# Designed miniproteins, single chains, continued (2): the designs that were tried, part 77

Each design is a single chain, and the fold is of that chain. pLDDT is the mean over its residues in the fold that is shown.

## One batch from the design tools (miniprotein)

Design m6669
Fold by ESMFold2-Fast:
Structure m6669 (fold): chain A 66 residues (1-66)
Amino acid sequence: SSQVQADRLIDQSLVLSTQSSTLRRQGDVALSNGDTVTADTLYSQSDTLDSQSQSLLGEANRLRDG
């Protein structure tokens, strides 16, 4: 059912959101240590996961609305 698919997308979104937050915090630590290259990489990866999380939430909402 579309409900089961939506629930799976929401679960995946939450996993990606949590990973994004973790990478952002790791980036903050790297930056505080003066490692700007590592910080930039971690922030970029965090942004990518956040975008993927938002996309999955959008898909879940469309399945609920359709």
Scores: mean pLDDT 90

Design m6670
Fold by ESMFold2-Fast:
Structure m6670 (fold): chain A 77 residues (1-77)
Amino acid sequence: DEKVKEARKLLEELLKSPSLPESLRQALANALKDGSVMKLGAAVALVVAESTDPEDRKKAEELGKILSELPDDTKLV
């Protein structure tokens, strides 16, 4: 639905961000391949904690809020 679409859009923007460290990009990509909201939420929390770019942090915080509202069994892939 709209929340899943917004989450996917924010995730895509984070994965394409030139300021996102490769380790964080890899964590997000691995969580996305797993497909679980819980694992993706954990990877997003790492982006919030480790990212130095304000835009990356804002997108990660917004994505985290959306993920917290989705059922754990929601697949984003």
Scores: mean pLDDT 78

Design m6671
Fold by ESMFold2-Fast:
Structure m6671 (fold): chain A 77 residues (1-77)
Amino acid sequence: MTANEVAAEAFERLAEIARTGSDAGKRFVATALGLPEEVMKLPRDKIAEALRKAAELVRQGVSPQEAARTMREELLK
């Protein structure tokens, strides 16, 4: 796998954890991505959507770092 393929798979897995998990799932995703506690106030679906969009950006050739930055900006609006 390329680095982008691995990153896209990781974002997709985190999106599923956020979507299906309880508060523990949201906490795990926030910790894994270094997100602030404000993310815990967001609906699980919003977090999952941002992560799925990050995965799509990486599949389109955007760097994992840039995709993660875009995701953080969307979640913190």
Scores: mean pLDDT 77

Design m6672
Fold by ESMFold2-Fast:
Structure m6672 (fold): chain A 75 residues (1-75)
Amino acid sequence: MDKEVALEEAKRLLELIEKSEVEELRTPLLVMSYIAASMGFTELAEKLRKLAESENPDKEEAIKLTRELIEKLEE
């Protein structure tokens, strides 16, 4: 994946996650995990996937991990 495309997508997904209810977090978190994995951030991708697969994803943790990915992509 192109780094610029990954960064734009991650920023859009962060906005979506911030506006979403807990029940709506699974899909954006899975997409975020795929972005992290495609960019070589394997540990972050695993954390995002694990959160997406939980029954009640922690929204604060979702925002934190998404911001972490954006910071890594901006380096």
Scores: mean pLDDT 82

Design m6673
Fold by ESMFold2-Fast:
Structure m6673 (fold): chain A 99 residues (1-99)
Amino acid sequence: KLEEIIERVKDPDKPISFDELAELIKSGDVEAVAEVIVNLARNALEKQGLTPEQARRFVEAVVLNLARDLGVSQEKIDEIRKRARELAEKEGLPPELVE
């Protein structure tokens, strides 16, 4: 179920699968995809020791390129980026993570 994927996204210690991520992106849920971006970026910074720029490139490769490949419109991708940036700023993370 989509709801199960959304709950899993909120757990920073559980990896989201590629298929679960693709299903979430196809759902058009901007908020849920933005939460995935922020959690992946936080894990890259905190657990993997990546710089904000490296974390941004990682998120771009994993989530945003997948969204483009799945036929998500540029308008939706821009909405996801904007929401992820707002969430990152609220949590004190560098805004460069989603630029």
Scores: mean pLDDT 70

Design m6674
Fold by ESMFold2-Fast:
Structure m6674 (fold): chain A 99 residues (1-99)
Amino acid sequence: SEEEARRLAFEADVIGALASMLLALVKNYLKRKKDLSPEAKTLYDEAIKKFEEAIQLSEEARRLAERGDIPGARKTLEQAKKVLEEGIKLFKKADELES
């Protein structure tokens, strides 16, 4: 339905915005922090890649919703959410190593 397409497009925008905010936060944190362990740096770099992937998947989910591909939009949005969660877990693990 048009209503479901609009809801999926909105949810895709929200996930994309969250991923973009977290990406900016991690990049700004890395610019200011000295003497990161190689292990923590690897985890932060992996978190950045996951947030970038979540942004791209959210953009694709929005495009699919706008075209009326409800099943495609839903599947891609679910993938975006999982990738965002993986990025958050990697960031938390990196932060715990540096605490």
Scores: mean pLDDT 89

Design m6675
Fold by ESMFold2-Fast:
Structure m6675 (fold): chain A 88 residues (1-88)
Amino acid sequence: LEELRARARALQARAAELYAALPPEAQARIEEAAREADARVLADPTAEAVAAAYERIAEAAEAAGAPELAEVFRELGRLGREILELLS
């Protein structure tokens, strides 16, 4: 579990770096997708909802021209699902 959490923290740091390099318009699109995704997870806090949330954020990142950031978000979604499944 701690190894998965450590990997998630490293990916979150990488996502932050990639996100900070984007223009404000791209950041705003990703933030909007993240807010919508967070609201869905809050309403239904399941491992599948977390994975779906990250996929939605990844799609927004890809549409904003940040495919590397999209890949990081998809990996975070996979790790988030694994962590929650282990805690269930």
Scores: mean pLDDT 81

Design m6676
Fold by ESMFold2-Fast:
Structure m6676 (fold): chain A 67 residues (1-67)
Amino acid sequence: MTVSTRRTTLHGGPGEPPVEVTQVETSFTDDLDAIQQLGREWVERHGGRVVVVERDGLYSLTAVEGP
């Protein structure tokens, strides 16, 4: 699984302004268990946000630093 780093905009919810943060993304994979494991481990260690993106049966994990 390949990891890339880039900048993105997060929307916290209705009424919250967007926040620009550094994020890391995995490549797409059909191994959902690996994606879920990485997500839980990231949240426990860094306390930031994790988003799983699904596209055509493939999964990618995006992890961002918390404020």
Scores: mean pLDDT 74

Design m6677
Fold by ESMFold2-Fast:
Structure m6677 (fold): chain A 94 residues (1-94)
Amino acid sequence: SEPPVQYVTAKNGEVVRSAGVAPPVPKSATLVATAEWRSIDGGEVVDVKLQPPERLGDVTPTQAAYYAVSTGVVRNEKSEESTVGITLSLTALP
């Protein structure tokens, strides 16, 4: 199966996101996200990319599993290339 990948783009308070394929049978896991500010025509955006958990790979999904997303956004320091840290949690539904 394709590992679950979630991308989030935020612009001026608006969030556009794309979710990947649901994981096969994960226990509780924490995903690591990398975010950075980018300058685009008309303003700034934050691009967030998730790194899939190690346990996901070529297992066929046998039950519904979804991301439980809790986001804490921390901006280290305002610069033209500021970085934002985001933590996400992955949990399988019972």
Scores: mean pLDDT 38

Design m6678
Fold by ESMFold2-Fast:
Structure m6678 (fold): chain A 95 residues (1-95)
Amino acid sequence: SLEERKKELKEQIEKIEKELEEIRKEIPNLSEEVAKEIEAEIERVEEELEEIKAIVEDENATEEQIKEAELKLVKVQMRIIAMKTQIALEKRKKA
């Protein structure tokens, strides 16, 4: 159902927000260049999450809009993985 899909989107958004906080904690350990890149990606992810939240909070949201929100969430999850990978590689260079 659309309500179940909205609930799943809300739960995934909460998980992503927690992951962003963990990523933010790593920023002081990065080079200035990598820190700037990660900060820019966090801002982009936060903007995309606000778009998804707007769809989820809309009582009149269509199935097509919910599907678009789900696709946006997948892109956000991929950005999180890319940021975590970049941070891990940067830490390895300093070890």
Scores: mean pLDDT 87

Design m6679
Fold by ESMFold2-Fast:
Structure m6679 (fold): chain A 81 residues (1-81)
Amino acid sequence: MVLSKKPLVTAEIRVTAASEVERDTALQYLESQGVKGEVLDEAKGTLRAVLKNIERSRAERIARTLAQISASVELTISPEK
């Protein structure tokens, strides 16, 4: 029975790593979640991951785990239409 399916979202996660080790750890974690991370700026340690057709709660969990690995994590959520 279809009552209230939570709308799927597109989530963009930006991570600023303090070191290459922290960056690699964040990328490995993203890969373990089936998410492809993109290095935006190697010198600044900035990473971006885009999660499409994902539940908001799952995107938030991934961002929270990244926040434990990295000093700065920014999560932007857009509704999927």
Scores: mean pLDDT 73

Design m6680
Fold by ESMFold2-Fast:
Structure m6680 (fold): chain A 86 residues (1-86)
Amino acid sequence: SVARRGELFRRMALEIAERIEAGEEITAEELFDRILKAREEAGITLSEEEKEKLRKWLEEHKEELLEFLVREAKELRKLEELLKKL
């Protein structure tokens, strides 16, 4: 479901952001493995062609994706803190 994919994506964003904020480098290969696992857990099986396209896309757009994930994690943390006050 779309909701389950959203939850898996949010978990990945938070975990990756914590590592980047700690000064760790995230490799394109690690991003590939995390995305593949999240898609499989959401019931999506990628073909070998789709896996190759994903690898190539990550090589070209890794920095943009990492920036996006860090932004998402910061917004999720703000929302969680707001909800804890209710």
Scores: mean pLDDT 79

Design m6681
Fold by ESMFold2-Fast:
Structure m6681 (fold): chain A 72 residues (1-72)
Amino acid sequence: SLLDQVEEYKEKGDVEGLKKLLSDKDPEVRAAAARALGELLADAKEELTKLLSDKSPEVREAAREGLLMIGA
């Protein structure tokens, strides 16, 4: 599943792969990718800030968590 792919990209530190999943049709995948970027302390402030305007409240919350983790 794409959720398994989020975990794989996170384990590998594949920031670019995770950033691509931030645009997925599934809000669960977008939220998981946003949290993974936060956990990796990735340089993703701009991408996560954009997700604060996402249509899904789950994704908006994940973006807030991610931004907090990276210190933005």
Scores: mean pLDDT 87

Design m6682
Fold by ESMFold2-Fast:
Order: C-alpha cells, then structure tokens, then sequence
Structure m6682 (fold): chain A 72 residues (1-72)
C-alpha cells in the first residue's frame, strides 16, 4: 500500500536525520505515484500515532516542501 510505504520511508529518514525536508518532486522521484494528498495522509497518520513531533507544508522556490521532525 502506497500510504504504508510513504510512512516507512518518511519514518526512516526522520529517524536517521532527525527531520524530513523533501520537495514534492524529490518524493515523486522515489514514489512516482505519490500525490500531495497521499503524502499529507502519510504524515498525518505519523502525527496521529505520536511517531513524529511536527509536520508542515511550505513553499520553497515555488515548490511544495514537506517537513517533519523527530521527538526530542
């Protein structure tokens, strides 16, 4: 399932690097089928399960960027 694969991918990056900070295009290079909705769903589920401290979406150079950070 795409949502579960996105959650595993994001959690691995966050656990290894302390944060996620990936553009929509960078995520799509790994998961060509990913949409904004599926990415947001994956991050929201990680938040709801207490697995990450924070998630945000912002614009950088006109592109959507997805941010999340590890608990201290």
Amino acid sequence: DLIEKLKEYFKKIIDENGKLDLSFQEIREVFPEATEETIVQALQELLNNGEIKRADVYLRDGELVFYAEKWD
Scores: mean pLDDT 86

Design m6683
Fold by ESMFold2-Fast:
Structure m6683 (fold): chain A 97 residues (1-97)
Amino acid sequence: MEEFRERAEAAVAAMKPVADELYEMPDEEALRRAEELARERLAPALLERAERLAKEAKSVREKVVLMLTLSALAELGEERALELLEAMERAREEAAR
């Protein structure tokens, strides 16, 4: 159990630099690259992680990683990813109210 948790934390940490680099690219290229990375790596496991991250994301960087991940999954046809993006926007509005 501990070994899985440690590896999961490392995977989350690895996603943050990737999302940051994608943000330095033009929007069109960043979206295409995000789709490729999502498809190439772990499409089903990535959705699971995105659901968890959607509940836990507090920093701007974490929200950027989540947004890019969900955008890539949505491009792959994951309807659940669109629902999570919408939930994140509503959470932002609730925090402002």
Scores: mean pLDDT 65

Design m6684
Fold by ESMFold2-Fast:
Structure m6684 (fold): chain A 80 residues (1-80)
Amino acid sequence: MIPESLTPEQREVLERAIEVALKTLRDLLAQGKSKEEAKNEAIFAAVREILREFPDIPLETLAKMTQVIAEEINKEIEKA
């Protein structure tokens, strides 16, 4: 679940990053990429989205956001 310690702006960026991750995951799986490769690329795409909006984000905050993204990716993989 989304960490309660995030600011409203960080929550909005996290939601967009999750959308980017899931879109990237689905596109790569549709191209025949492995679940592991698609998951790794989806996580990197989402992290880049976060760093684009918040280049100076604290590492602990980035780690919390990345954990949420990884959980959403794992849920999507179980459906695919």
Scores: mean pLDDT 81

Design m6685
Fold by ESMFold2-Fast:
Structure m6685 (fold): chain A 81 residues (1-81)
Amino acid sequence: IHEELARADPEVVREALELVREGLRALDAGRHEEAARLFLRAEELARDNSVTLGVVLIARGVAFAVDPEFGEAFRRAEAEA
């Protein structure tokens, strides 16, 4: 049995998924830089939980596919982190 979910802090998992939700809403509002920052923060929180990280990475992939300006905003935010 994989221990990642059993030992994951439920608050950290919830925060990471909420940041993903906020990032997607920021994209819908045209706030590309805010969305990029939110996704980077979600990835940092999820780094030790492969399931949660997978969800974050899938959502980021969708963001890259639907918003051509998000990729540049994400790269800029990552360089500033």
Scores: mean pLDDT 74

Design m6686
Fold by ESMFold2-Fast:
Structure m6686 (fold): chain A 101 residues (1-101)
Amino acid sequence: MSLQEVADRLAELLGIPRSSIEVRDGVVILSPSLRESLSRILGQPVPERLSREELLQLLVKVLDGIADAAGITDRDDRIAHYAQLLDISRATVSELFRLSQ
């Protein structure tokens, strides 16, 4: 997935305006309001500027939070759920998890 595609999926998943996530020169910039909201949701500070890998890590943390709220504990069930949420293949979800590390 490109940085733009990851940002599009994250915005759709969170129900936020795509304009809250800016992608320029391989760097992702989050709006101040989005950073505050994500820091509250994740229980950890979120930086203003993210690398590709950091954006993928953020996406994975959001997906894991959704799965936790849904009571999904099995890894394969989580991957299937994420594939449905993002409208991508299970293989692509596995690759996102690899790239987020």
Scores: mean pLDDT 76

Design m6687
Fold by ESMFold2-Fast:
Structure m6687 (fold): chain A 65 residues (1-65)
Amino acid sequence: SEELLRRAEELEKRGEELFKQGQDLRAKGAASPDSGYLENLGGTKELQGQRLRAEAEALRRKAAE
């Protein structure tokens, strides 16, 4: 399905963006007095990004059926 592949591409891009934002926040946290907050927020965004990328892979798999 073209729609499934399109959704997979959108999720992959959003997942990459969130993961990158998470890594940036964790790096800033390591240099900040508010490190605990920024590290936690960064970790949350990394997990969200990984989840969206996993969802994209599931959609690509379904599109191949």
Scores: mean pLDDT 83

Design m6688
Fold by ESMFold2-Fast:
Structure m6688 (fold): chain A 80 residues (1-80)
Amino acid sequence: MMTPEELAELGELLAKMGETAIEEAKENNLPKEVIDLARLAVKYGRLAAEYAKKGDVEKALEYIKKAEEYIKKVIELLKK
């Protein structure tokens, strides 16, 4: 079982991954869709960290799952 501190760290990590993907997409002139999906990963990663810090573990887990799904979509697009 993840602690609220671990959930906050994971949310911040997912947001960081999204931010890095946005930077890389801009440098390589990748489609706007990659940037849009990466921005959603940043948004939900930050929300996960915020709710984890508030002790709302259920919402934190929901937002982590959403951030992970968007990161996965970004990775899938980068494989092409």
Scores: mean pLDDT 84

Design m6689
Fold by ESMFold2-Fast:
Structure m6689 (fold): chain A 66 residues (1-66)
Amino acid sequence: SKEYSDESTKLAQEGLDNPSTAPQQGGQLEMMRLDLMLEYGNSAKEAIETADKQALLVIDQDVASK
């Protein structure tokens, strides 16, 4: 879903901005991912995988810029 995509990107950015809290952001994303997969099954899986890729791109861009 768009909400998950937006939230996962936000949490990835927050983890990059404050590395000491990065494990908490990662745990939050994993819990959201599991909840969506349980609720919506295979239709949510593609949206979650797309959001995860988007979050990784945010991390890669931040690393490349520093």
Scores: mean pLDDT 63

Design m6690
Fold by ESMFold2-Fast:
Structure m6690 (fold): chain A 91 residues (1-91)
Amino acid sequence: MEDKIVQEALKTAEENAKKYPEIQDELLELRRVTEEAVAKAKTPGQKLESAAYTFRGSRLAEAYATVKGDYQEAKKVVEDAREKVREIGEK
């Protein structure tokens, strides 16, 4: 079950990176950091938490990019998610 949720989070980040070139590098880096955090995860909870932050960050970034055209806020949301996922991977 955790693996399916992780794959959906990674897929969402990758699809949004293809749709929004302006934040592509940030979304691809979030995806990379999430893969590393999941690989290092010692519990299913850590995998789920990493996936949840990645999914939330990717979706909120899509909302800022699509509704407001606010790529600065979209980038910040992705960067915030990336740092939280990195912290989870270091636990």
Scores: mean pLDDT 82

Design m6691
Fold by ESMFold2-Fast:
Structure m6691 (fold): chain A 74 residues (1-74)
Amino acid sequence: LEEVEEILRKAGYKIVKRYKAGNLYGFIVEKDGKYMGVIYDEETGELFFTDRFDSEEEAKKAMEDHAGVKFEEL
């Protein structure tokens, strides 16, 4: 988890929110005024990135739609 956050920050992303749903961690990140959802599956090590959106809420919806689950804020 900490390593994933480091990778995102090193790539220039600001972590806005952190979420969890079972073995999935969700992050809403911001760069250049755009928001993106990031899903990390701790069981497989897979990372998924949504499209970029103008709002945090749109990025969260895209993240939940892709994962098929509701995330809870950490």
Scores: mean pLDDT 83

Design m6692
Fold by ESMFold2-Fast:
Structure m6692 (fold): chain A 71 residues (1-71)
Amino acid sequence: SSEERARARKLVMELANEAYEEAKKRGLSDDEAHDIVSAVARAFADALAAGKSLKEAEEIARKKMEELLKK
């Protein structure tokens, strides 16, 4: 539905903003921060494409963000 798509877009934007800000706070370069944002957004999109719920897709994307930020 359009409502589900709107919620997914809002959530991925929030995840992208969070990933970028956390990467920059850790002293990562703009290129590194953008790579993390892209990986987080891709993980979210892939989870939704695989039929996961918004909650499951968020959990998968956050796990990806945590793994990449620990580098």
Scores: mean pLDDT 87

Design m6693
Fold by ESMFold2-Fast:
Structure m6693 (fold): chain A 84 residues (1-84)
Amino acid sequence: KLSEEEAKKVLEIVKKGIEMLEKGASEEEVLKAVEEEAEKLKLSEEVKRLALSLVELAIDWIKKGVKAEEVLKYIEERIEELAK
């Protein structure tokens, strides 16, 4: 479904979003930055939606007390599935 290049870009966007959250950025600031980065990278609408949904999932889980490393591991596995 995803090319290896698209998978790498999505993962980099998600890592950036998680990093911003851990540094104290608001959910609104993170989602705006992620959307801008996806547009800069010229991702298709479908890949952009995927990146945004994964960042929203990361925000929700981190807010509920899940460790950022665990959230990132889950997202990495999901992206790998989509790149097969």
Scores: mean pLDDT 83

Design m6694
Fold by ESMFold2-Fast:
Structure m6694 (fold): chain A 120 residues (1-120)
Amino acid sequence: MEEEVKDFIENVIKALEHILETLRRLRERYPDDPVLDEAIQKVEEAIQRLKEMLESDKSPLEKLNEVIRILQEVKEALQKALDAARERGYPEEDISALETALNLVDEMIKQAEELKKRLE
């Protein structure tokens, strides 16, 4: 069960790294977007915190609670970036990229909550 939680966190890190690449490509196209920069910073901080958590001796339940909190912070930052992109009239392709990232984070939160219920 500890191994299952570690595998899950590793998968979350990989998903967030993919989201980070998407956000960095968008920032290259929109260098003056401060909300996009904030989203990038929050995802980078999330990846770092999750990597530190893999090395932590915290319980599986404590790790899942922290993962859910981290993912909620990432979700809020991505939602703000999506709202700002829509307001600025970014192309549908760029809006869709942000929507895909947000949906992926929502799915990871749901998976973390389901895994947490199995441990409680």
Scores: mean pLDDT 88

Design m6695
Fold by ESMFold2-Fast:
Structure m6695 (fold): chain A 89 residues (1-89)
Amino acid sequence: SQQRLQSLLQSLRDLLDRLRQAVADNSPDVPSLVAQILGLIGELSRLDPELAGQLNRLVSQAATAYAQGDVDAALAHLDKARELVDQAL
């Protein structure tokens, strides 16, 4: 459904914005937001597997960079994920 796809992409956009802010603030909410985003990407994979695969790679790379203390790299990966979601909306 186009309507379901749009709703999922809007939710992903909102959560990516929250995750970006949490990463910038070094918030304890980062792991919870990553888990929520990966869950929605799992739902997206049934509607758009190519976009879901790209988003999963970018969010996973952001989480790995953040865990290694590379906040700038984490933010760059999240900005790319956000751009892909915006292009799909």
Scores: mean pLDDT 90

Design m6696
Fold by ESMFold2-Fast:
Structure m6696 (fold): chain A 68 residues (1-68)
Amino acid sequence: GMLEKARELLRKIADKEGYVDSGAALKAMVESGIDNLEAAQIVVALDKNRDGKVDRDELYRAVEEYLA
């Protein structure tokens, strides 16, 4: 389903430290069927340090909660 697709795409783009580039995360969520505006809001909320990176596990949780 959409959740499985989102998790697979996000896992593939995560770096060795478990972080995902904010732009790549946004693209993966949109490709999984999440609305562009909602995906952007999730990424902004999780990128608290404004360094352009989001923790993979926090992103997985946010996507799962959104699709619940």
Scores: mean pLDDT 77

Design m6697
Fold by ESMFold2-Fast:
Structure m6697 (fold): chain A 63 residues (1-63)
Amino acid sequence: MAKEVVEYARSRGIELSEANAKYILSAIKHGISPEELAERTGLSVETVRRGIEAAKAFLKEKE
């Protein structure tokens, strides 16, 4: 799943590592804020917000 999120994000112009994709998926499940996730991953808050939106879109397509 995390690897598929990386590929989906890349198709939309967002560069994520597999580790960062795993953190984003965890954040969606546990309600972690974009600011907290940015601190954990070292990404900008803007990149994290875009990553969360991409991951949510991907998860909706899988349902």
Scores: mean pLDDT 77

Design m6698
Fold by ESMFold2-Fast:
Structure m6698 (fold): chain A 74 residues (1-74)
Amino acid sequence: MEIKKRIEEALKKADEVLERARQAGNPELVSRAERIKKDLEDLLKNIDKVPEKYAKGRIDVAEGEIERLEAELA
Protein backbone atom coordinates (compact mmCIF):
# COMPACT_ATOMS: atom_id res chain seq x y z
CA MET A 1 0.00 0.00 0.00
CA GLU A 2 1.35 3.43 -1.07
CA ILE A 3 0.18 5.07 2.19
CA LYS A 4 2.00 2.52 4.36
CA LYS A 5 5.23 3.19 2.46
CA ARG A 6 4.77 6.94 2.96
CA ILE A 7 4.42 6.39 6.73
CA GLU A 8 7.55 4.18 6.79
CA GLU A 9 9.50 6.83 4.83
CA ALA A 10 8.26 9.59 7.17
CA LEU A 11 9.24 7.51 10.23
CA LYS A 12 12.77 7.14 8.84
CA LYS A 13 13.00 10.92 8.36
CA ALA A 14 11.55 11.53 11.84
CA ASP A 15 14.27 9.27 13.34
CA GLU A 16 16.95 11.23 11.45
CA VAL A 17 15.53 14.56 12.64
CA LEU A 18 15.25 13.23 16.22
CA GLU A 19 18.95 12.25 16.25
CA ARG A 20 19.93 15.66 14.83
CA ALA A 21 17.81 17.43 17.47
CA ARG A 22 19.48 15.38 20.22
CA GLN A 23 22.93 16.26 18.85
CA ALA A 24 21.94 19.95 18.77
CA GLY A 25 20.86 19.72 22.44
CA ASN A 26 17.51 21.39 21.75
CA PRO A 27 14.83 19.84 24.05
CA GLU A 28 11.94 21.54 22.19
CA LEU A 29 12.98 20.03 18.83
CA VAL A 30 13.58 16.63 20.48
CA SER A 31 10.07 16.73 21.99
CA ARG A 32 8.49 17.71 18.66
CA ALA A 33 10.35 14.95 16.78
CA GLU A 34 9.38 12.33 19.41
CA ARG A 35 5.71 13.35 19.14
CA ILE A 36 5.76 13.08 15.33
CA LYS A 37 7.40 9.64 15.58
CA LYS A 38 4.79 8.43 18.10
CA ASP A 39 1.92 9.70 15.93
CA LEU A 40 3.31 7.95 12.84
CA GLU A 41 3.96 4.68 14.74
CA ASP A 42 0.37 4.73 16.02
CA LEU A 43 -0.96 5.43 12.52
CA LEU A 44 1.13 2.61 10.99
CA LYS A 45 -0.15 0.15 13.63
CA ASN A 46 -3.75 1.09 12.82
CA ILE A 47 -3.42 1.82 9.10
CA ASP A 48 -5.87 -0.95 8.05
CA LYS A 49 -8.45 0.28 10.61
CA VAL A 50 -8.63 3.98 9.67
CA PRO A 51 -10.23 5.67 6.63
CA GLU A 52 -7.73 6.41 3.84
CA LYS A 53 -8.63 10.13 3.83
CA TYR A 54 -7.87 10.35 7.57
CA ALA A 55 -4.54 8.53 7.15
CA LYS A 56 -3.52 10.81 4.25
CA GLY A 57 -4.35 13.90 6.31
CA ARG A 58 -2.23 12.72 9.24
CA ILE A 59 0.70 11.82 6.95
CA ASP A 60 0.52 15.23 5.23
CA VAL A 61 0.66 16.99 8.62
CA ALA A 62 3.56 14.81 9.84
CA GLU A 63 5.55 15.33 6.61
CA GLY A 64 5.09 19.10 6.94
CA GLU A 65 6.22 19.05 10.57
CA ILE A 66 9.31 16.99 9.67
CA GLU A 67 10.15 19.47 6.88
CA ARG A 68 9.88 22.39 9.33
CA LEU A 69 12.12 20.60 11.86
CA GLU A 70 14.71 19.85 9.15
CA ALA A 71 14.71 23.55 8.19
CA GLU A 72 15.21 24.62 11.83
CA LEU A 73 18.15 22.17 12.15
CA ALA A 74 19.80 23.19 8.84
Scores: mean pLDDT 83

Design m6699
Fold by ESMFold2-Fast:
Structure m6699 (fold): chain A 60 residues (1-60)
Amino acid sequence: TLTAELVVQGRRVTLTVDGDTVTASGDTAEAAQAVQQLIETFGAAARAGAIAIAKAVNGL
């Protein structure tokens, strides 16, 4: 499992990558929902981007 922390609209959001599954969680539901909606709206491209960010943060 890979994780990456982002700041969205001044709030911390954690992306969790488990295989091909990407989920967003945060201290604010609105920030987490915004990231999740981005992933859903842009589909494969946004998911690939989230995975790339998680890998980069973990030095992979």
Scores: mean pLDDT 70

Design m6700
Fold by ESMFold2-Fast:
Structure m6700 (fold): chain A 70 residues (1-70)
Amino acid sequence: MELSKEERREVALEEAAVTLKVMGLLMERTEESRREAEELMKKMDELRKKLEAGEITVEEYKKEVKKLLE
């Protein structure tokens, strides 16, 4: 269940990419962008919980994060 140093780095980079998108959306200061940011945060939390529980692999996590960024 412990991630390797390289896996932790990959996860951190994916989390950083989502965080930047969320921050950008919140800076737009619209109701639509706020809702999009909240949905991204919710989906990211779900993916993180699944990764920590061992329900998904780091590769699947990266694939799902890429979908969220599109």
Scores: mean pLDDT 79

Design m6701
Fold by ESMFold2-Fast:
Structure m6701 (fold): chain A 65 residues (1-65)
Amino acid sequence: SLEERKKEAEDILEIFTVMLKKMKEKGYPQEIIDELIENVRERLLSLGIPEEWVDEMIKKVKEKV
């Protein structure tokens, strides 16, 4: 269901946010961080999750990283 896909996406984004924070602490360039965020966004959209919801979640990831 869409609700199950959203919950899985939230769980993935939580782990992903922790990974991005560690990469930033290790000195990875911002362009690499941004590219990874865009790749995850594209992947979530490919799962049929609404774009408005994905964009709001990505905004929250960017605020935390």
Scores: mean pLDDT 87

Design m6702
Fold by ESMFold2-Fast:
Structure m6702 (fold): chain A 94 residues (1-94)
Amino acid sequence: MNAKEFAEAIREAIRKGYSSIEDIVEYLKEKLGLTPEQAEAFREYLELVYKAFDLLNNDSSSPEAQKELEEIFKKLDEYREKYGFPKFSIVPDP
């Protein structure tokens, strides 16, 4: 799958007011025709992305947070390689 199409569909879902992982995943299932496996993998991927953002914004300076971030980024890379999921940019404000 194309990472650009995923990124554009995610931005569209957010613009429509879908902010929960579940709502975004359901929107993408319809928009992109994801299989159940791909939808499940994407839900896990998005949860990891949000966890990484929380760690980067709130607790990135601790050694424990840095180790957790390294493990998260490794898993995110695995999902991107297998499914073509997009790399999320950090939004500077809500």
Scores: mean pLDDT 72

Design m6703
Fold by ESMFold2-Fast:
Structure m6703 (fold): chain A 64 residues (1-64)
Amino acid sequence: ENLKKIEEEYKKIMETIDKEEAAVRAQLDASGASPETRRIEDEVFEAFRLIAEAIYKISLEKLK
């Protein structure tokens, strides 16, 4: 029960990150953003994914 809920929450978070990244990339393309700006945004979304993974792992450990 709790495991399934944790897995579903992690999936939702990852799907939200992917959707937001796609939206930001579209805005950067429309604005003609520099390669440096694009790289920074890519690094920010990678950080969000790492945070989501850390939350998932902590949630799993709480089931012990």
Scores: mean pLDDT 82

